# Designed miniproteins, single chains, continued (2), part 11

Each design is a single chain, and the fold is of that chain. pLDDT is the mean over its residues in the fold that is shown.

## One batch from the design tools (miniprotein)

Design m4352
Fold by ESMFold2-Fast:
Structure m4352 (fold): chain A 93 residues (1-93)
Amino acid sequence: MQLKFEVVSAEVDVEKGKVRVTLRASGPVDAILVSLVDKKTGKHVKTLRIVERKPDGTFVAEAELDELKPEDELEVWVYADGQAQKAGTIKAK
């Protein structure tokens, strides 16, 4: 059975270059890596820092981006337990 990750919510501040993503895992995970990938180029943009973990499997990750533009589409990728999964896509406003 594969762990499933989903984006619950995302906040993007283009002016400050800040991204905050709330994610949910389908089961317990000890170590996770969350990355942002530019949808248009497929290039890795930033690794997010986990700032909060909740007992229900919800966690919050943040990053600061120096090249964030309005209408940029960022894919949220989660790496956990030897698996890589796209949890969602975030659109900058």
Scores: mean pLDDT 77

Design m4353
Fold by ESMFold2-Fast:
Structure m4353 (fold): chain A 59 residues (1-59)
Amino acid sequence: GATAPAPKIHHLDPSLSREETLEINTELLRKTGGKEVAINEGLDPVEQAEIIREALERV
């Protein structure tokens, strides 16, 4: 595994939609300079990874 410092992880309500999870991550990354991320465990892991990637591309 990578030895890079882990970002602070927030756990989201699994009832939140993909779009809400993406918007929350976009705002969080923008405000924290990429030091904090949010994970929705109710989503598929592949979709969750794509949300984080898309949020990073938006900031």
Scores: mean pLDDT 78

Design m4354
Fold by ESMFold2-Fast:
Structure m4354 (fold): chain A 88 residues (1-88)
Amino acid sequence: MEEEKKEIEKVAKEAAEATRKAMKDASKEELEEALASVEASLAKRPAAEKKIETDSSVPKEEALKLLEQQVAALEASKKTLEELLKEK
Protein backbone atom coordinates (compact mmCIF):
# COMPACT_ATOMS: atom_id res chain seq x y z
CA MET A 1 0.00 0.00 0.00
CA GLU A 2 2.75 2.49 0.90
CA GLU A 3 4.68 1.60 -2.27
CA GLU A 4 1.47 1.97 -4.31
CA LYS A 5 0.90 5.47 -2.87
CA LYS A 6 4.47 6.44 -3.74
CA GLU A 7 3.99 5.08 -7.28
CA ILE A 8 0.77 7.10 -7.71
CA GLU A 9 2.50 10.25 -6.41
CA LYS A 10 5.36 9.71 -8.88
CA VAL A 11 2.93 9.28 -11.79
CA ALA A 12 1.05 12.44 -10.74
CA LYS A 13 4.27 14.47 -10.44
CA GLU A 14 5.57 13.27 -13.82
CA ALA A 15 2.20 14.05 -15.47
CA ALA A 16 2.17 17.56 -13.95
CA GLU A 17 5.74 18.27 -15.11
CA ALA A 18 5.07 16.90 -18.61
CA THR A 19 1.87 18.97 -18.89
CA ARG A 20 3.68 22.15 -17.77
CA LYS A 21 6.48 21.57 -20.28
CA ALA A 22 4.13 20.78 -23.17
CA MET A 23 1.61 23.56 -22.45
CA LYS A 24 3.74 26.41 -21.02
CA ASP A 25 3.60 28.33 -24.33
CA ALA A 26 0.07 27.23 -25.22
CA SER A 27 -2.64 29.79 -25.95
CA LYS A 28 -5.65 30.24 -23.65
CA GLU A 29 -7.82 28.44 -26.23
CA GLU A 30 -5.40 25.47 -26.38
CA LEU A 31 -5.36 25.24 -22.57
CA GLU A 32 -9.18 25.28 -22.46
CA GLU A 33 -9.35 22.51 -25.10
CA ALA A 34 -6.80 20.41 -23.18
CA LEU A 35 -8.78 20.92 -19.95
CA ALA A 36 -12.03 19.82 -21.65
CA SER A 37 -10.28 16.68 -22.97
CA VAL A 38 -8.89 15.78 -19.53
CA GLU A 39 -12.28 16.37 -17.86
CA ALA A 40 -13.98 14.14 -20.46
CA SER A 41 -11.44 11.38 -19.68
CA LEU A 42 -12.02 11.77 -15.93
CA ALA A 43 -15.80 11.56 -16.48
CA LYS A 44 -15.27 8.03 -17.84
CA ARG A 45 -13.73 6.79 -14.56
CA PRO A 46 -16.99 5.50 -12.93
CA ALA A 47 -17.80 3.45 -16.06
CA ALA A 48 -14.23 2.09 -16.27
CA GLU A 49 -14.25 1.16 -12.57
CA LYS A 50 -17.62 -0.61 -12.91
CA LYS A 51 -16.35 -2.54 -15.95
CA ILE A 52 -13.29 -3.74 -13.98
CA GLU A 53 -15.51 -4.78 -11.05
CA THR A 54 -17.93 -6.75 -13.26
CA ASP A 55 -15.46 -8.30 -15.74
CA SER A 56 -14.18 -11.47 -14.02
CA SER A 57 -11.75 -12.21 -16.89
CA VAL A 58 -9.62 -9.15 -16.02
CA PRO A 59 -7.16 -9.22 -13.06
CA LYS A 60 -9.15 -6.89 -10.81
CA GLU A 61 -6.30 -5.76 -8.53
CA GLU A 62 -3.92 -4.93 -11.42
CA ALA A 63 -6.65 -3.23 -13.47
CA LEU A 64 -7.80 -1.08 -10.52
CA LYS A 65 -4.19 -0.10 -9.74
CA LEU A 66 -3.65 0.97 -13.36
CA LEU A 67 -6.95 2.92 -13.33
CA GLU A 68 -5.93 4.74 -10.12
CA GLN A 69 -2.58 5.68 -11.69
CA GLN A 70 -4.35 6.96 -14.83
CA VAL A 71 -6.83 8.99 -12.73
CA ALA A 72 -3.97 10.46 -10.66
CA ALA A 73 -2.14 11.49 -13.84
CA LEU A 74 -5.30 13.06 -15.32
CA GLU A 75 -6.10 14.94 -12.09
CA ALA A 76 -2.51 16.25 -11.93
CA SER A 77 -2.72 17.36 -15.59
CA LYS A 78 -6.08 19.07 -14.94
CA LYS A 79 -4.67 20.98 -11.95
CA THR A 80 -1.59 22.02 -13.95
CA LEU A 81 -3.73 23.17 -16.91
CA GLU A 82 -5.97 25.19 -14.55
CA GLU A 83 -2.87 26.85 -13.02
CA LEU A 84 -1.48 27.68 -16.48
CA LEU A 85 -4.85 29.06 -17.60
CA LYS A 86 -4.99 31.36 -14.54
CA GLU A 87 -1.49 32.64 -15.43
CA LYS A 88 -2.76 33.80 -18.84
Scores: mean pLDDT 77

Design m4355
Fold by ESMFold2-Fast:
Order: structure tokens, then sequence, then C-alpha cells
Structure m4355 (fold): chain A 65 residues (1-65)
């Protein structure tokens, strides 16, 4: 999966988790920080690093939903 697609899925799942209230405020901050870090790596051309972080967020949020 491309880093951009993984990041888009992470953002979608983050919105869903936020709407459903299935994660804590501290967890929301951690997920938001991870999404921002993945974006930064993608902007720097570090696609593998961005993909790794975005996929970790996707896997985490899928387990909560």
Amino acid sequence: MEAEKALEEAEKLYREAREKGVITDDEFRSVEGAIELARKYLEEGKEDAALTIAQSVVDYLKAKL
C-alpha cells in the first residue's frame, strides 16, 4: 500500500474513532501526533517511514473500532 493511501485510511479511522468516542483524549493526542509525523515524513520524501507510521495507526484504530 502506498504511504498516501495508508495516511488517508488512518485519517478516516481517526475521525470514526473520535465520533464513536472509543479512545481516550491521551490516545487521540498520540494518534494525531503520529498522523502529523507521517505527513512530515511524506513531505520529506521518506515514503517507507511515512507508510510504517501510518500503517501502525491504521492497525491500532482498527483494533479499537
Scores: mean pLDDT 81

Design m4356
Fold by ESMFold2-Fast:
Order: sequence, then C-alpha cells, then structure tokens
Structure m4356 (fold): chain A 100 residues (1-100)
Amino acid sequence: MEELREKLVKLVEEFKKKVKEIYPEAEEALKLIDELIKKLRDPNITLEEAKKALQDFVLKLINLFEEDPRVSEEQRKKLFEVLDEFKEKVSEIFDEYEES
C-alpha cells in the first residue's frame, strides 16, 4: 500500500499543477484536490477506500467543471483532456496492484 499511495499522491499533485495552469481561479476544484491528497497520505487507508475516494473525486470535478459558467469552452476542453489523462493513469496504477 505505501508505494501505491506514493504513486497516487504524486499523480494527484501533477494533476493539480495542470489544473492551476489551465484555470488558476478554480479554488473549489483545488480544495477537492488538496482533500484527496490528504486522504491518500493517510497510512491507514485501504485499497478500496483509495479507489472510492478517487472515483468520488473524479465525479465531483466533472460536475464542477461542467456547472461553472466562468470556465471558457477552451478551458473546459483542456480541463477534461487533463482529467481523462489522469483517469487513465489512475486506472493503470490500480491495475498494477490488483494483479498482485
């Protein structure tokens, strides 16, 4: 679990940087990212809890980006591209540990 948690935290931190580059005023989205990092850094978190936290996080971000009228069409496209890349990388990490 420690290596899995470290890989997930690094991936979420990289995702946060990309979100800030596209939409630096995304205070609510950035707070959700910071809360997720805190949860993933918990040494007592289970694999199932980590999966659920990431699934819930992705759904909340999709809703925030779709419902925010301040986000331009260009920013929205870039945010969803970065989110899709993040989802793919998360899936790859979990697949590596589920086969063990």
Scores: mean pLDDT 81

Design m4357
Fold by ESMFold2-Fast:
Structure m4357 (fold): chain A 110 residues (1-110)
Amino acid sequence: LLRGVALSDARGGLQDALREVQKAIEAAENGDVETAIKHAERALKLTQQALENVERAKSTPLEEKVADLVREAQEHVQRALEALKNGDVETALEHFRRAQELLEEAIKLL
């Protein structure tokens, strides 16, 4: 079913987004703000693509919960990116860690 393909694509995209968030955290902790921004921008794009795939496939309360988790994760990645651009690494790390938790929960449900 097309739905099954979209959910598989969403899971893969979320795993890629999680990896990019983890790389952004590592770069930010090492003071490499430029590299952290690049990984955050990739995470934002991957999270948006995953959300689109979940939205196309959602037909159950579980899939709706996944969409909500992914949307909240995307918001946190966006806030982290804004914090990095303003030089606020501490706030960026808090948002990245929250995004990581939300992405991990979303992946677990798929």
Scores: mean pLDDT 84

Design m4358
Fold by ESMFold2-Fast:
Structure m4358 (fold): chain A 68 residues (1-68)
Amino acid sequence: GPLSPAEREAVRELLRTLGVSDEKIDRIVEAVNAGATPEEIEKLLREAGIDPETARQVAAVLHRLAAR
């Protein structure tokens, strides 16, 4: 289901810590909230400048967070 406000803020804080810009964070959060696949989330993270291994791990975590 959709992310709660607290979960959305936690995801934003994680992505800021990883050096992602606020504009790209908004796009990633909306994709996760819309039920994007782990592969789609990983692609967005890599396009945002996250290394492939970190992007893969973070995408899996974000997908599981939204899959309820």
Scores: mean pLDDT 83

Design m4359
Fold by ESMFold2-Fast:
Structure m4359 (fold): chain A 69 residues (1-69)
Amino acid sequence: SNYEELQERIRELILEQLLEKGVITEEEREEILKMPFEEQTEKIAEKLSKLPLEEQNEILAKAVEEVYS
């Protein structure tokens, strides 16, 4: 897999966790996925910042581990 595909998968996994935790709605997830790459990354960072730092780190670590395992 190329780097862009891995990064896209990481973003998908982060969004899934944000949805499961009630930080975003399904509608918000769909809107974010329609955005250009740079805007998706910025929006995900904004949504993550609503959670405690420890939880943000867990979400990021889990997404990276799943993609690179």
Scores: mean pLDDT 83

Design m4360
Fold by ESMFold2-Fast:
Structure m4360 (fold): chain A 88 residues (1-88)
Amino acid sequence: ARTVVDMLLLSRRVMRRTGRWRQVAQATIDNLRSLLEREGKTVDEVAKEIREEVGEEVAEHLRKALLTKDPEHMIKAIEEVERYLRER
């Protein structure tokens, strides 16, 4: 869970610096899906862990992004994690 949150926060910083919101969101989806395959975790298992760490809104947007591969859902997940932590 913490590794995923850290990746979302890193993606937010890259989006701010580059202005490539959609491209960074897509790369984040691809990287997270690869991580989940290596760790043998399902999207639903990670969404449950994320819900406990940073709340339901982040978990639902992240779940939709990973299942649909839609960068818009990933952008929403990244915005919500920043709002929840009030950092970066």
Scores: mean pLDDT 81

Design m4361
Fold by ESMFold2-Fast:
Structure m4361 (fold): chain A 89 residues (1-89)
Amino acid sequence: MIKLDEASIDRAVETLLKMDDETLVAVLEHDIAIIKSQEEDFVRALFLSIFLHLLQRLVKKRPDLFTPLLEEVKAALREVSPRALKQLE
């Protein structure tokens, strides 16, 4: 389980939301694509889990923009091996 300070996550979300909507969505889509292209299951699981937490916070602020990205990350996590997911807990 990734133990992230909620205040640090909230600060990251605030900083990201200072970007224009189109640029922010494009950057996050690109980052998700790069994560999905990783060959190592553990590396994919790690970064997808980080992005899941980040996107859950972003969806609370702007569900109209970030819900599709959150669903894509959830789908990608379902394709990762159960062993890799367990190593993150």
Scores: mean pLDDT 75

Design m4362
Fold by ESMFold2-Fast:
Structure m4362 (fold): chain A 92 residues (1-92)
Amino acid sequence: AAEAFDLDAYLAGHTEAELRARLDALFAELDAAGVADLAEMRAMAPAEQATRLIALLTEAEAAGQAEVAARLRDALLTLLGLQALEARRAAA
């Protein structure tokens, strides 16, 4: 919680399969918390998932919901990390 974030180290430390599994788990946790619908999130394209997560994060931060905001940031980071790895693979 106290260390600066390093995106390149994050991407080097994770696989597409790991980030995909983590994203599914985070969406399931958000669904269990009543924040988002798992089936709806799974049906969205990644750009639509990012837009939804940003909107939900803005609402959670405005409401002072620190735990919900942390899960939404983790989900958004995981989604963006997965997209970055997929883009790097497509460019290789």
Scores: mean pLDDT 79

Design m4363
Fold by ESMFold2-Fast:
Structure m4363 (fold): chain A 89 residues (1-89)
Amino acid sequence: MDVIVTLLVVAESEEAAKAFLERVREVAKELGAEIVGVHVEESDGRYVVLIELRAKSEEQAKRLVERVREVAEGMPGVVALSYRVEPLE
């Protein structure tokens, strides 16, 4: 059963936001997940990045979230990360 993973990240700069998005693209390609949508907004000197991905299984979605958390924890310019995982029929 496919699942949608929605990632929301707040970055301190445009550079950090772009770097995070590129890392997420690499992780998605590595795990075989599809990027369905990307939205980037600048607000009060911060960058909010919303990324929607389609995973082929709950197990793949869990691996994706774990890898993305590791990426965010390794990037000083990422100040907040939240995620949502929703099953598709």
Scores: mean pLDDT 83

Design m4364
Fold by ESMFold2-Fast:
Structure m4364 (fold): chain A 77 residues (1-77)
Amino acid sequence: PGELTPEEKKELEELLEKQRKELAKYLKLPLSYLESLSDEEILQIQAEVYEKIVKEGLSVEEALKIFREKVLEKAKE
């Protein structure tokens, strides 16, 4: 409840960094674009894309395209 411990924050940050590297590979973007975004911004984009997949029945390729576009918008290209 409430604030994460410093150790829990570190574990979460390490997990999110690994996710950023995998995501950059999937999106075909430089890792620097994903590193320019906060963990919260990446999670918000993931949530929006996931909602579109569930509600609109998007293919994985279409979902990745939307994700890429949102990352580029946040990172200013």
Scores: mean pLDDT 73

Design m4365
Fold by ESMFold2-Fast:
Structure m4365 (fold): chain A 79 residues (1-79)
Amino acid sequence: SERERMEEAIRREAEKLRERGRALDPGEGVEKAEEVRDNYLAALHDPSAAAALARAAGEDVTPEQVAADLRAVVERLEA
């Protein structure tokens, strides 16, 4: 499914970031890569909650726009 493909792409890229983070900054690089991964997975699992957080920060977004933005991110990761 699209969701499973997106989750796989996010986890795959996070693993690459985690390895680079470990090499460049063993104390914080891994933690930051995992935080980015978890944020994207959370938005994928609940776009409505992600959109609500973005609106609280002053962004005018809908859950559908969050889902579209995640698809665009995955397309860039797959390219």
Scores: mean pLDDT 69

Design m4366
Fold by ESMFold2-Fast:
Structure m4366 (fold): chain A 60 residues (1-60)
Amino acid sequence: MEAEIKKLKRQADAYRAGAETARILGKRNPELRERYEKTAEKMEKQARDFEARAKALEAA
């Protein structure tokens, strides 16, 4: 169980890092900013989903 929780938390961290990178790329490429912002939002949602799953396993 703890190994799965750690794996989910690492997945969440990876998606948060990806979201940050996408926002930086969006600022550097104004024409693609909207696309990168949508990508960042999607990655942030994935990160929250993994964090929620890890928390649910801790509560179970």
Scores: mean pLDDT 83

Design m4367
Fold by ESMFold2-Fast:
Structure m4367 (fold): chain A 94 residues (1-94)
Amino acid sequence: MSPVEKKLEQLVNKLKSLGLSDLAEEIRDTVKETLEAIRNKDVIKYTKNLFRLLALLTEAVLELKKRGVPQEEIDELVELFRELVKELSRLYEE
């Protein structure tokens, strides 16, 4: 399992544990498309998918705040997301 796949599974499992299973699957699909863009060196598709991932994170944060989830749980989710994006960016530069 690649570093990206490990970070993705951590993020997906956290989202599912917080009741956001649909958003978790949309993030998984978007990461899969991002990995395809990285393999093809498609900078436009890669950039669009990174903006899509940011939009999905924003949607998750807003939904969790609406549900009254503690800030510490939301901060943990944001950090997992940041780590995933960092690994995707590293993979693109290789």
Scores: mean pLDDT 86

Design m4368
Fold by ESMFold2-Fast:
Structure m4368 (fold): chain A 86 residues (1-86)
Amino acid sequence: SSSLQQFVQIGNDGGDVVPSISDDLTSSQNNAISDPSSLQTSGANVTGQLMGVYDPSMAQQYQDNAGTMTPSGAVSMAQSMLNAVK
């Protein structure tokens, strides 16, 4: 959507935005590790933030596998995307 494209643009152009989103992603990852049952409820927020700061094609691959992805697999994907924005 246009909103997601705008967030991607902000993530690419605004270095000061990336640290804030990284903090939110780290919190979501820690919650998923400590309580895997929370992953489904927080998954949309994590995916939205990742799409805002990372390549949409990687975010699409994450979404395509979301229904069958284990909590560990989802955390691994989120970590890979987080590393790509550093």
Scores: mean pLDDT 50

Design m4369
Fold by ESMFold2-Fast:
Structure m4369 (fold): chain A 68 residues (1-68)
Amino acid sequence: SVPLASREEIEEKFKKEIEELKKENEKNPSEEIQKILKLYEESKTIEEAIKKILEYQHKKFLEELAKE
C-alpha cells in the first residue's frame, strides 16, 4: 500500500470511482452525481476530468458554507 500513487495508478483508481458513481446514480439518481458523470464524459483526458470535478466540488463547498 502506497499513499503516493503514480499517474497510471491515479487514472485507474479514478476510473473505478467513476464506475461506482455510475452504479450509485442508477440506484439513487442525484443532480450532484449526474453533474460529476457529465464532467467526466465531456473531458478529453482523465486529468481534465479530475480538474473539472475538483473545481465543481470546490464550488459546492463554497455554496454550502454560504448556506450557514
Scores: mean pLDDT 75

Design m4370
Fold by ESMFold2-Fast:
Structure m4370 (fold): chain A 86 residues (1-86)
Amino acid sequence: DKLAELARRVAELVERLRAGDRSAEEELRRLYREYALTVEGLEEPLAERLAELYLGAVLAELAGRTDEFQEAHAAEAEELEREFAA
């Protein structure tokens, strides 16, 4: 199950970020982008935007700033959702 493997890799990278390993940030971004391209079937630049949004959400959660991130990116999340529905 490719999706389950991807979920495990994401969890491992999130734990590395929580431990202070900032090199995991770029790897996690790349993994989310790969997910968007291969599983969601998205094309650039939507795949990169989705990857940045997912990574940003993880970083905001780790920093205790989830509410601030949601407020700042509500319009972008809504735009991406509309693109998926079209």
Scores: mean pLDDT 73

Design m4371
Fold by ESMFold2-Fast:
Structure m4371 (fold): chain A 80 residues (1-80)
Amino acid sequence: SLEEKIQELAKKVRELLGELDRLSAAHPALQPRRDEVRKKVDEYVEKVTNSKDPEEQLKILEEMVKFLETELARMRAEAA
């Protein structure tokens, strides 16, 4: 169902945020970048919270996951 997809993506967002926090804790030089990523995530959260359309909420969550995966990949490359 659409609701199950939303819950699955929300769980994925929480998992990726956990990875972000662990990565920045291991590499203090990445903490300013972690803070910028968190600010962008807050913007996505505001958008999804203000949406009344489940299909729009799903789309925003998919964009949030892609954004976090991309930023984590870049941050890991910087940490290497």
Scores: mean pLDDT 87

Design m4372
Fold by ESMFold2-Fast:
Formats: structure tokens, C-alpha cells, sequence
Structure m4372 (fold): chain A 87 residues (1-87)
């Protein structure tokens, strides 16, 4: 479960970075590398959430779902799946 959650979070954060870069093609290479280097730390932060904190994030994702841009739906779905494995 935890390793499956890790894979979902890593995929979600990589997709999020790709979407940000599509909208900001002028982003310097050093900032791209710095952002990518932070992904493992962000994954560990999500994996360290308490069951109550993970549940609160799930509720927030479900509440915000109708207002999310279509391009973020896949990313939100992956984060939701990871959080569901942590509750």
C-alpha cells in the first residue's frame, strides 16, 4: 500500500511539473532541475500525513473537483488514490 501510494504521488507530481512547464516554456533549466529534485521530498511529506490529515485532503479534493481544470483531473485522481491508501 505505501509503495503503491508513493508511485501514485511520484507520477502525479511529475505530471504537475509537466503542466506547469507547458504554460511556462521560458522557465530556466536550473529552476526545472530544482523543482524535480524536490519531488522526492514532497512525496515523503504526503506519505508522512496522519490518517486524519489524509482524510481532510481527500475531502478537499472531492469538494474542489467540480472547479478543477480538466488538465488537472488526472493529477488530482492520482493524489486521491494515494491518499485513499493512507487512510
Amino acid sequence: AREEARRYLEEALELLLEEILKKNPETPQELVEEARAKIPELVEEFLSLSKEEAREYLEQIEKEWPSLPPELHEIAELIKRALELLV
Scores: mean pLDDT 79

Design m4373
Fold by ESMFold2-Fast:
Structure m4373 (fold): chain A 60 residues (1-60)
Amino acid sequence: SAQKKLDTAKAIIEDIKAVVEHHKKKLSGTEEGRKRAENAEKMAKLQIDTILEEARKIAE
């Protein structure tokens, strides 16, 4: 079902955001960790955008 695919994509996006926030808190103690957290946030945003685009096309 297309609806289930959209629900799954939304859940994945929320999970990605939660993981990034958790890592930001853990890695904030070092400069290296801070850079990794910033990079992970940028990559997560790109992945989320791609997932949303693909999910919308599949749901059509």
Scores: mean pLDDT 74

Design m4374
Fold by ESMFold2-Fast:
Structure m4374 (fold): chain A 80 residues (1-80)
Amino acid sequence: SEEIKELEEEKDIVIERVKEWAKANKLSKEDTEKLIATVEKKSEEIIAELEATKDREKAAELWQKMQDEIAKLMEELIKK
């Protein structure tokens, strides 16, 4: 569906932003890969739930929560 395609495109955008942020902050390859894996896993779970439920509002809420969680992980990694 169009909504699934849009979330797949947003996933790619988030991953690219994480890669650029990690490079700018000189993150290790291992920490960068863990951040990317977290985005991939959480985004795939949200996409699967949207496909099953067709609940667009819930998918948008979960997507925002994922972005907030990634931001927190990023802050924790640079404070070490």
Scores: mean pLDDT 84

Design m4375
Fold by ESMFold2-Fast:
Structure m4375 (fold): chain A 73 residues (1-73)
Amino acid sequence: SKIEETVKSLPGSEEEKKELKELLEKISKNTPVPLSQLLSAVRARPRTPEGLIALGIPEEMAKELVELLKKLE
């Protein structure tokens, strides 16, 4: 899947990548955000949730995504 390919391209442990993949799948299923836009935002590795919220991701999920992306460094 495009989610799996994107997550594999990022640094971090297998455990952290699994958590990121699960969250991205939840966002894709529960929000109208186009997958291509979501994955482009993830690749940009945002440090704040503002841009993700602007895409239509709920604040709680956007904050969780940013925290997971920070752990990959």
Scores: mean pLDDT 81

Design m4376
Fold by ESMFold2-Fast:
Structure m4376 (fold): chain A 81 residues (1-81)
Amino acid sequence: MLSLEEKLEEMRLAVEHAKALLEQLKKNGLLTPEQIEELEKKIEQMEELLKRFEETGDEADYEKFLEIAREIEKLLLEAAA
């Protein structure tokens, strides 16, 4: 099982990678304004959940983070195809 520290590190890397990929797709004109807004909102939610999990260690916040990360991954893969 992942430790709390390992989960936090994975969450931080997931946020960083999502932001980097969003900026790359945005710069290349591959996203509509609506897709950009949706992705930015989801990334903001990930950052909020990361902060809450760092403070509380609540597994429910970690699970919600993974759900949102999966939604972002799907949207980014669809935009890149």
Scores: mean pLDDT 82

Design m4377
Fold by ESMFold2-Fast:
Structure m4377 (fold): chain A 60 residues (1-60)
Amino acid sequence: MYRAVATGTAADGTVVRGEGLGTTPEQAAASARQDLRRQMEELGLDPAAMTVEVEVEELP
């Protein structure tokens, strides 16, 4: 199983973090990106205007 953290940084320096779990690295990353996007939209931030980085970790 994999865990992913997606970190988005807006031009004004606002940082938002999303998390996801999956059976593959791709599924975990997709879930983390979806969580990040949801949080950004709730804060009134444009996801397309942010720099996004994703880290994936294999769980023991």
Scores: mean pLDDT 80

Design m4378
Fold by ESMFold2-Fast:
Structure m4378 (fold): chain A 71 residues (1-71)
Amino acid sequence: MSEEELFREQALALVHAVYGILLSTELPKEEKVEELKREGEKIVKKVSEIDPKAAEEVKKLVEEYIKEIEE
């Protein structure tokens, strides 16, 4: 893998890890969504400083996971 591909995969894996942790908690659905939005926004901001394309993929994944929690 290139360093760009590795960074992208790690960024996506971090979002997935946050999502998995939130699913394992007893937090109300609304609080899980709020925490995912908060952590996702921080990740997107940091990733965008390094790789704007990876940041767009992270943002889409966060939006997908929010929908999964809300369903």
Scores: mean pLDDT 81

Design m4379
Fold by ESMFold2-Fast:
Structure m4379 (fold): chain A 80 residues (1-80)
Amino acid sequence: MEIVIELANGKKIVLELEEEITLGEFLEKLAEKLKELGDVPQSLLDSLEEAAKEHKDEKISYEEAEYIANILQDILNELL
């Protein structure tokens, strides 16, 4: 499955996810894409990595991943 996060600065983050994914794997992939994007606070990256470790075994659906992506899009748009 594919999740797209659109940022206020016009940049897009595209996440290619397996059909069965954990919340931790999703957050790790997001953190990697944010590192590639640049200009993202290290504290946000550290928070995502910590959350990924806490939720490493929590399976999520596509709908849940998309919902989380929408929340993170709003947070990122306030920071960027």
Scores: mean pLDDT 78

Design m4380
Fold by ESMFold2-Fast:
Structure m4380 (fold): chain A 81 residues (1-81)
Amino acid sequence: DIADAVAALDRAIRNSDVDKALEYAQKLMDLGYSRDDVIDYLRGQVNYLDVLIDKNKSNPKLVEIYEKQKKTVQEVIEKLK
């Protein structure tokens, strides 16, 4: 199920788990998404995390969490190329 794979990918990103995020990104491609579609989705996640970082600048601990999530997404994008 595509919805289950997207939910699992989002959970892996929130947990900053590169290996699981890559696994579910590849699962989405197995389910019929193109590599470009998956990469575009992940780029959207990076942009969303940048918004969250900017909105939460007064909370350094939360910013650190979002920066780790962003790094996870960027590593997955690089591995999918």
Scores: mean pLDDT 88

Design m4381
Fold by ESMFold2-Fast:
Structure m4381 (fold): chain A 96 residues (1-96)
Amino acid sequence: SPEQELLEYLKSLGASDREAEILVGILRVLQAMPPDASEEEAREAVVEYLMREFGFSREKAERFVEEMEKVARELALAPGEELTKELIKVLRKTLE
């Protein structure tokens, strides 16, 4: 399945089972957003998802989303693998 392939890919890049599950879940949330959804609506959907499914505080979820957005902007023209590795690193730091 596409989800299982993505989980194995993330783990091949050094993600733990939990880190891979969180990142796949975020991707599912973003893919389910309507095409006309605002950046703020997408951000809030991810924050609510992290709080509901993984027990993040709102502060922790918002800080994580801000760091993900920063990494995505800084690596906008980088290969997807480099972006993915940095997102795994940001999530790991957030979970510490």
Scores: mean pLDDT 84

Design m4382
Fold by ESMFold2-Fast:
Structure m4382 (fold): chain A 64 residues (1-64)
Amino acid sequence: SAARAEAQRRMDEAAKAGQTTTDPKEFLQRLAEIFGAEPSEAEELEVTGFDPAAGDYRLEVRPV
């Protein structure tokens, strides 16, 4: 929940700054960095698709 909000917020900020990612590897690296800064309890983020309007991947919080 909080981790998802922070991850999506940072992704949206990056897209706004023209730092969009179309490579899943780069996106996952960014997610790992966000999780390292904002650890969550038993939640994990999963890439569910690419959002062309945002120029970035969509995230989904997956409970463990």
Scores: mean pLDDT 54

Design m4383
Fold by ESMFold2-Fast:
Structure m4383 (fold): chain A 68 residues (1-68)
Amino acid sequence: MRRERIREAARLALESRLSAREIAERTGLSVTTARDIRTALGMLELGVPIPESIDPEIAEAVREVLEA
């Protein structure tokens, strides 16, 4: 399911230094989705809000992974 793949990609982005392309290859997500996950994670780590242009499913999954 897409939501589970997004959560796994967010965890990979947090726990490893894999590029968006490498995350996309491992999870079966598009490179664009993997890039958005990396961007959302970076923005939350800086304490800035995730822009509304990023998919809400991505924003939610990244937030859950960071809060866990």
Scores: mean pLDDT 77

Design m4384
Fold by ESMFold2-Fast:
Structure m4384 (fold): chain A 71 residues (1-71)
Amino acid sequence: GPVDDDEVLIAFAEIVYAIGKKLLERGASDEDLDETIAILKRIAEQARSMGNTKAAEYAEKLIKELEELRK
């Protein structure tokens, strides 16, 4: 149900966020980080469309954290 979808979407967002953090540590290109953020935005949009508000808000928080960290 929607609760299971939240858990899966949150886990997916955490994996994508971990990739974004590693990209930042390695000094990867802005294009690579932009693509990672785009994936998180798609997760947030899909979560919202499905009524998975917790997953959407969590993904949006992770986007903000990556944007703050990218300098």
Scores: mean pLDDT 83

Design m4385
Fold by ESMFold2-Fast:
Parts: sequence; C-alpha cells; structure tokens
Structure m4385 (fold): chain A 85 residues (1-85)
Amino acid sequence: EVYEVELENVTLEELLEAFLELLEKIKDVKKLKSVKVKIITSDGKVYEVELEDATLEELKEAFEELINKIKDSEKFEKVKVVVET
C-alpha cells in the first residue's frame, strides 16, 4: 500500500502535524518497503530523504533528523512524502 502527503505553502507546525498523522496511519506496519521525502523551503533550499527496507523507528529517526535540519525555516513551499509498505 502507498501513503502520500503533499503540502504547499505550509508552516513548520503544519508540517510536523502532517508527519504525526502519517506515523499514526502506518503505526501497525512492521516494515516499510520505501520512503521518499522531498521538502522545498520558501527560500528555495531542497531537502531529500530516501529509505529502503526501513522500520517505523528508522522512519521516526529520519523525520527527527530532517526536522532538526529545517527547524530554522518558518515556511515551506512544497512538502512531499511517499511511503510504500
């Protein structure tokens, strides 16, 4: 199954809420086939994360690392997350 999140012109708070909702939807999934994350900040910086054969805990850690990199950005032009189970 594929889970997607696409957001445009969002705040850091809205991005965090979307990540938490995604984690809640997949909470009973034991293993993820692939995860692709692409974030574009309003100043044009691009952040990408790709995981293969990952656990939910590894996804949580990747999200925490990503949030730490983008925490100084207030606005995000585009956020796309694709999770395949």
Scores: mean pLDDT 82

Design m4386
Fold by ESMFold2-Fast:
Structure m4386 (fold): chain A 67 residues (1-67)
Amino acid sequence: SRADLVEKGGAGLYVGGSEGNEAMIAVGRELLRRAGATEEQIEALERAGKAGDADAVGRLAREMVAG
């Protein structure tokens, strides 16, 4: 489902971003694109993930699911 793709993609950007794992970031970005997220939304979630901001990642992921 779209929600499942956002959950997996968001988790990938949070973990990959906070750990500097570029392969995991790339997978997370692709899952969010498949979910229909815009590039602006993906960039915002990637920045939050790299900052280790779990609250911002959760909020942005919920916005992507809600449309």
Scores: mean pLDDT 85

Design m4387
Fold by ESMFold2-Fast:
Structure m4387 (fold): chain A 67 residues (1-67)
Amino acid sequence: MSLEEMTALFAAYDTDRDGVLSREEAAALAESLGLDPEAFWKRADVDGDGVIDFDEFLAALTAWSKE
């Protein structure tokens, strides 16, 4: 998956355009990619703040796409 595709996915699921994904939005996005929502959430929400910002989202996906 390219950076442009990841950016487009984030924008599509960031419905209120506040620059973060809620747990439900992140879970739906992970499922659309064939990923386990819990594993994705734990990887992206390192701080446990209950949201995933764009940088956390990219870091999580990039770590799985580096091979």
Scores: mean pLDDT 73

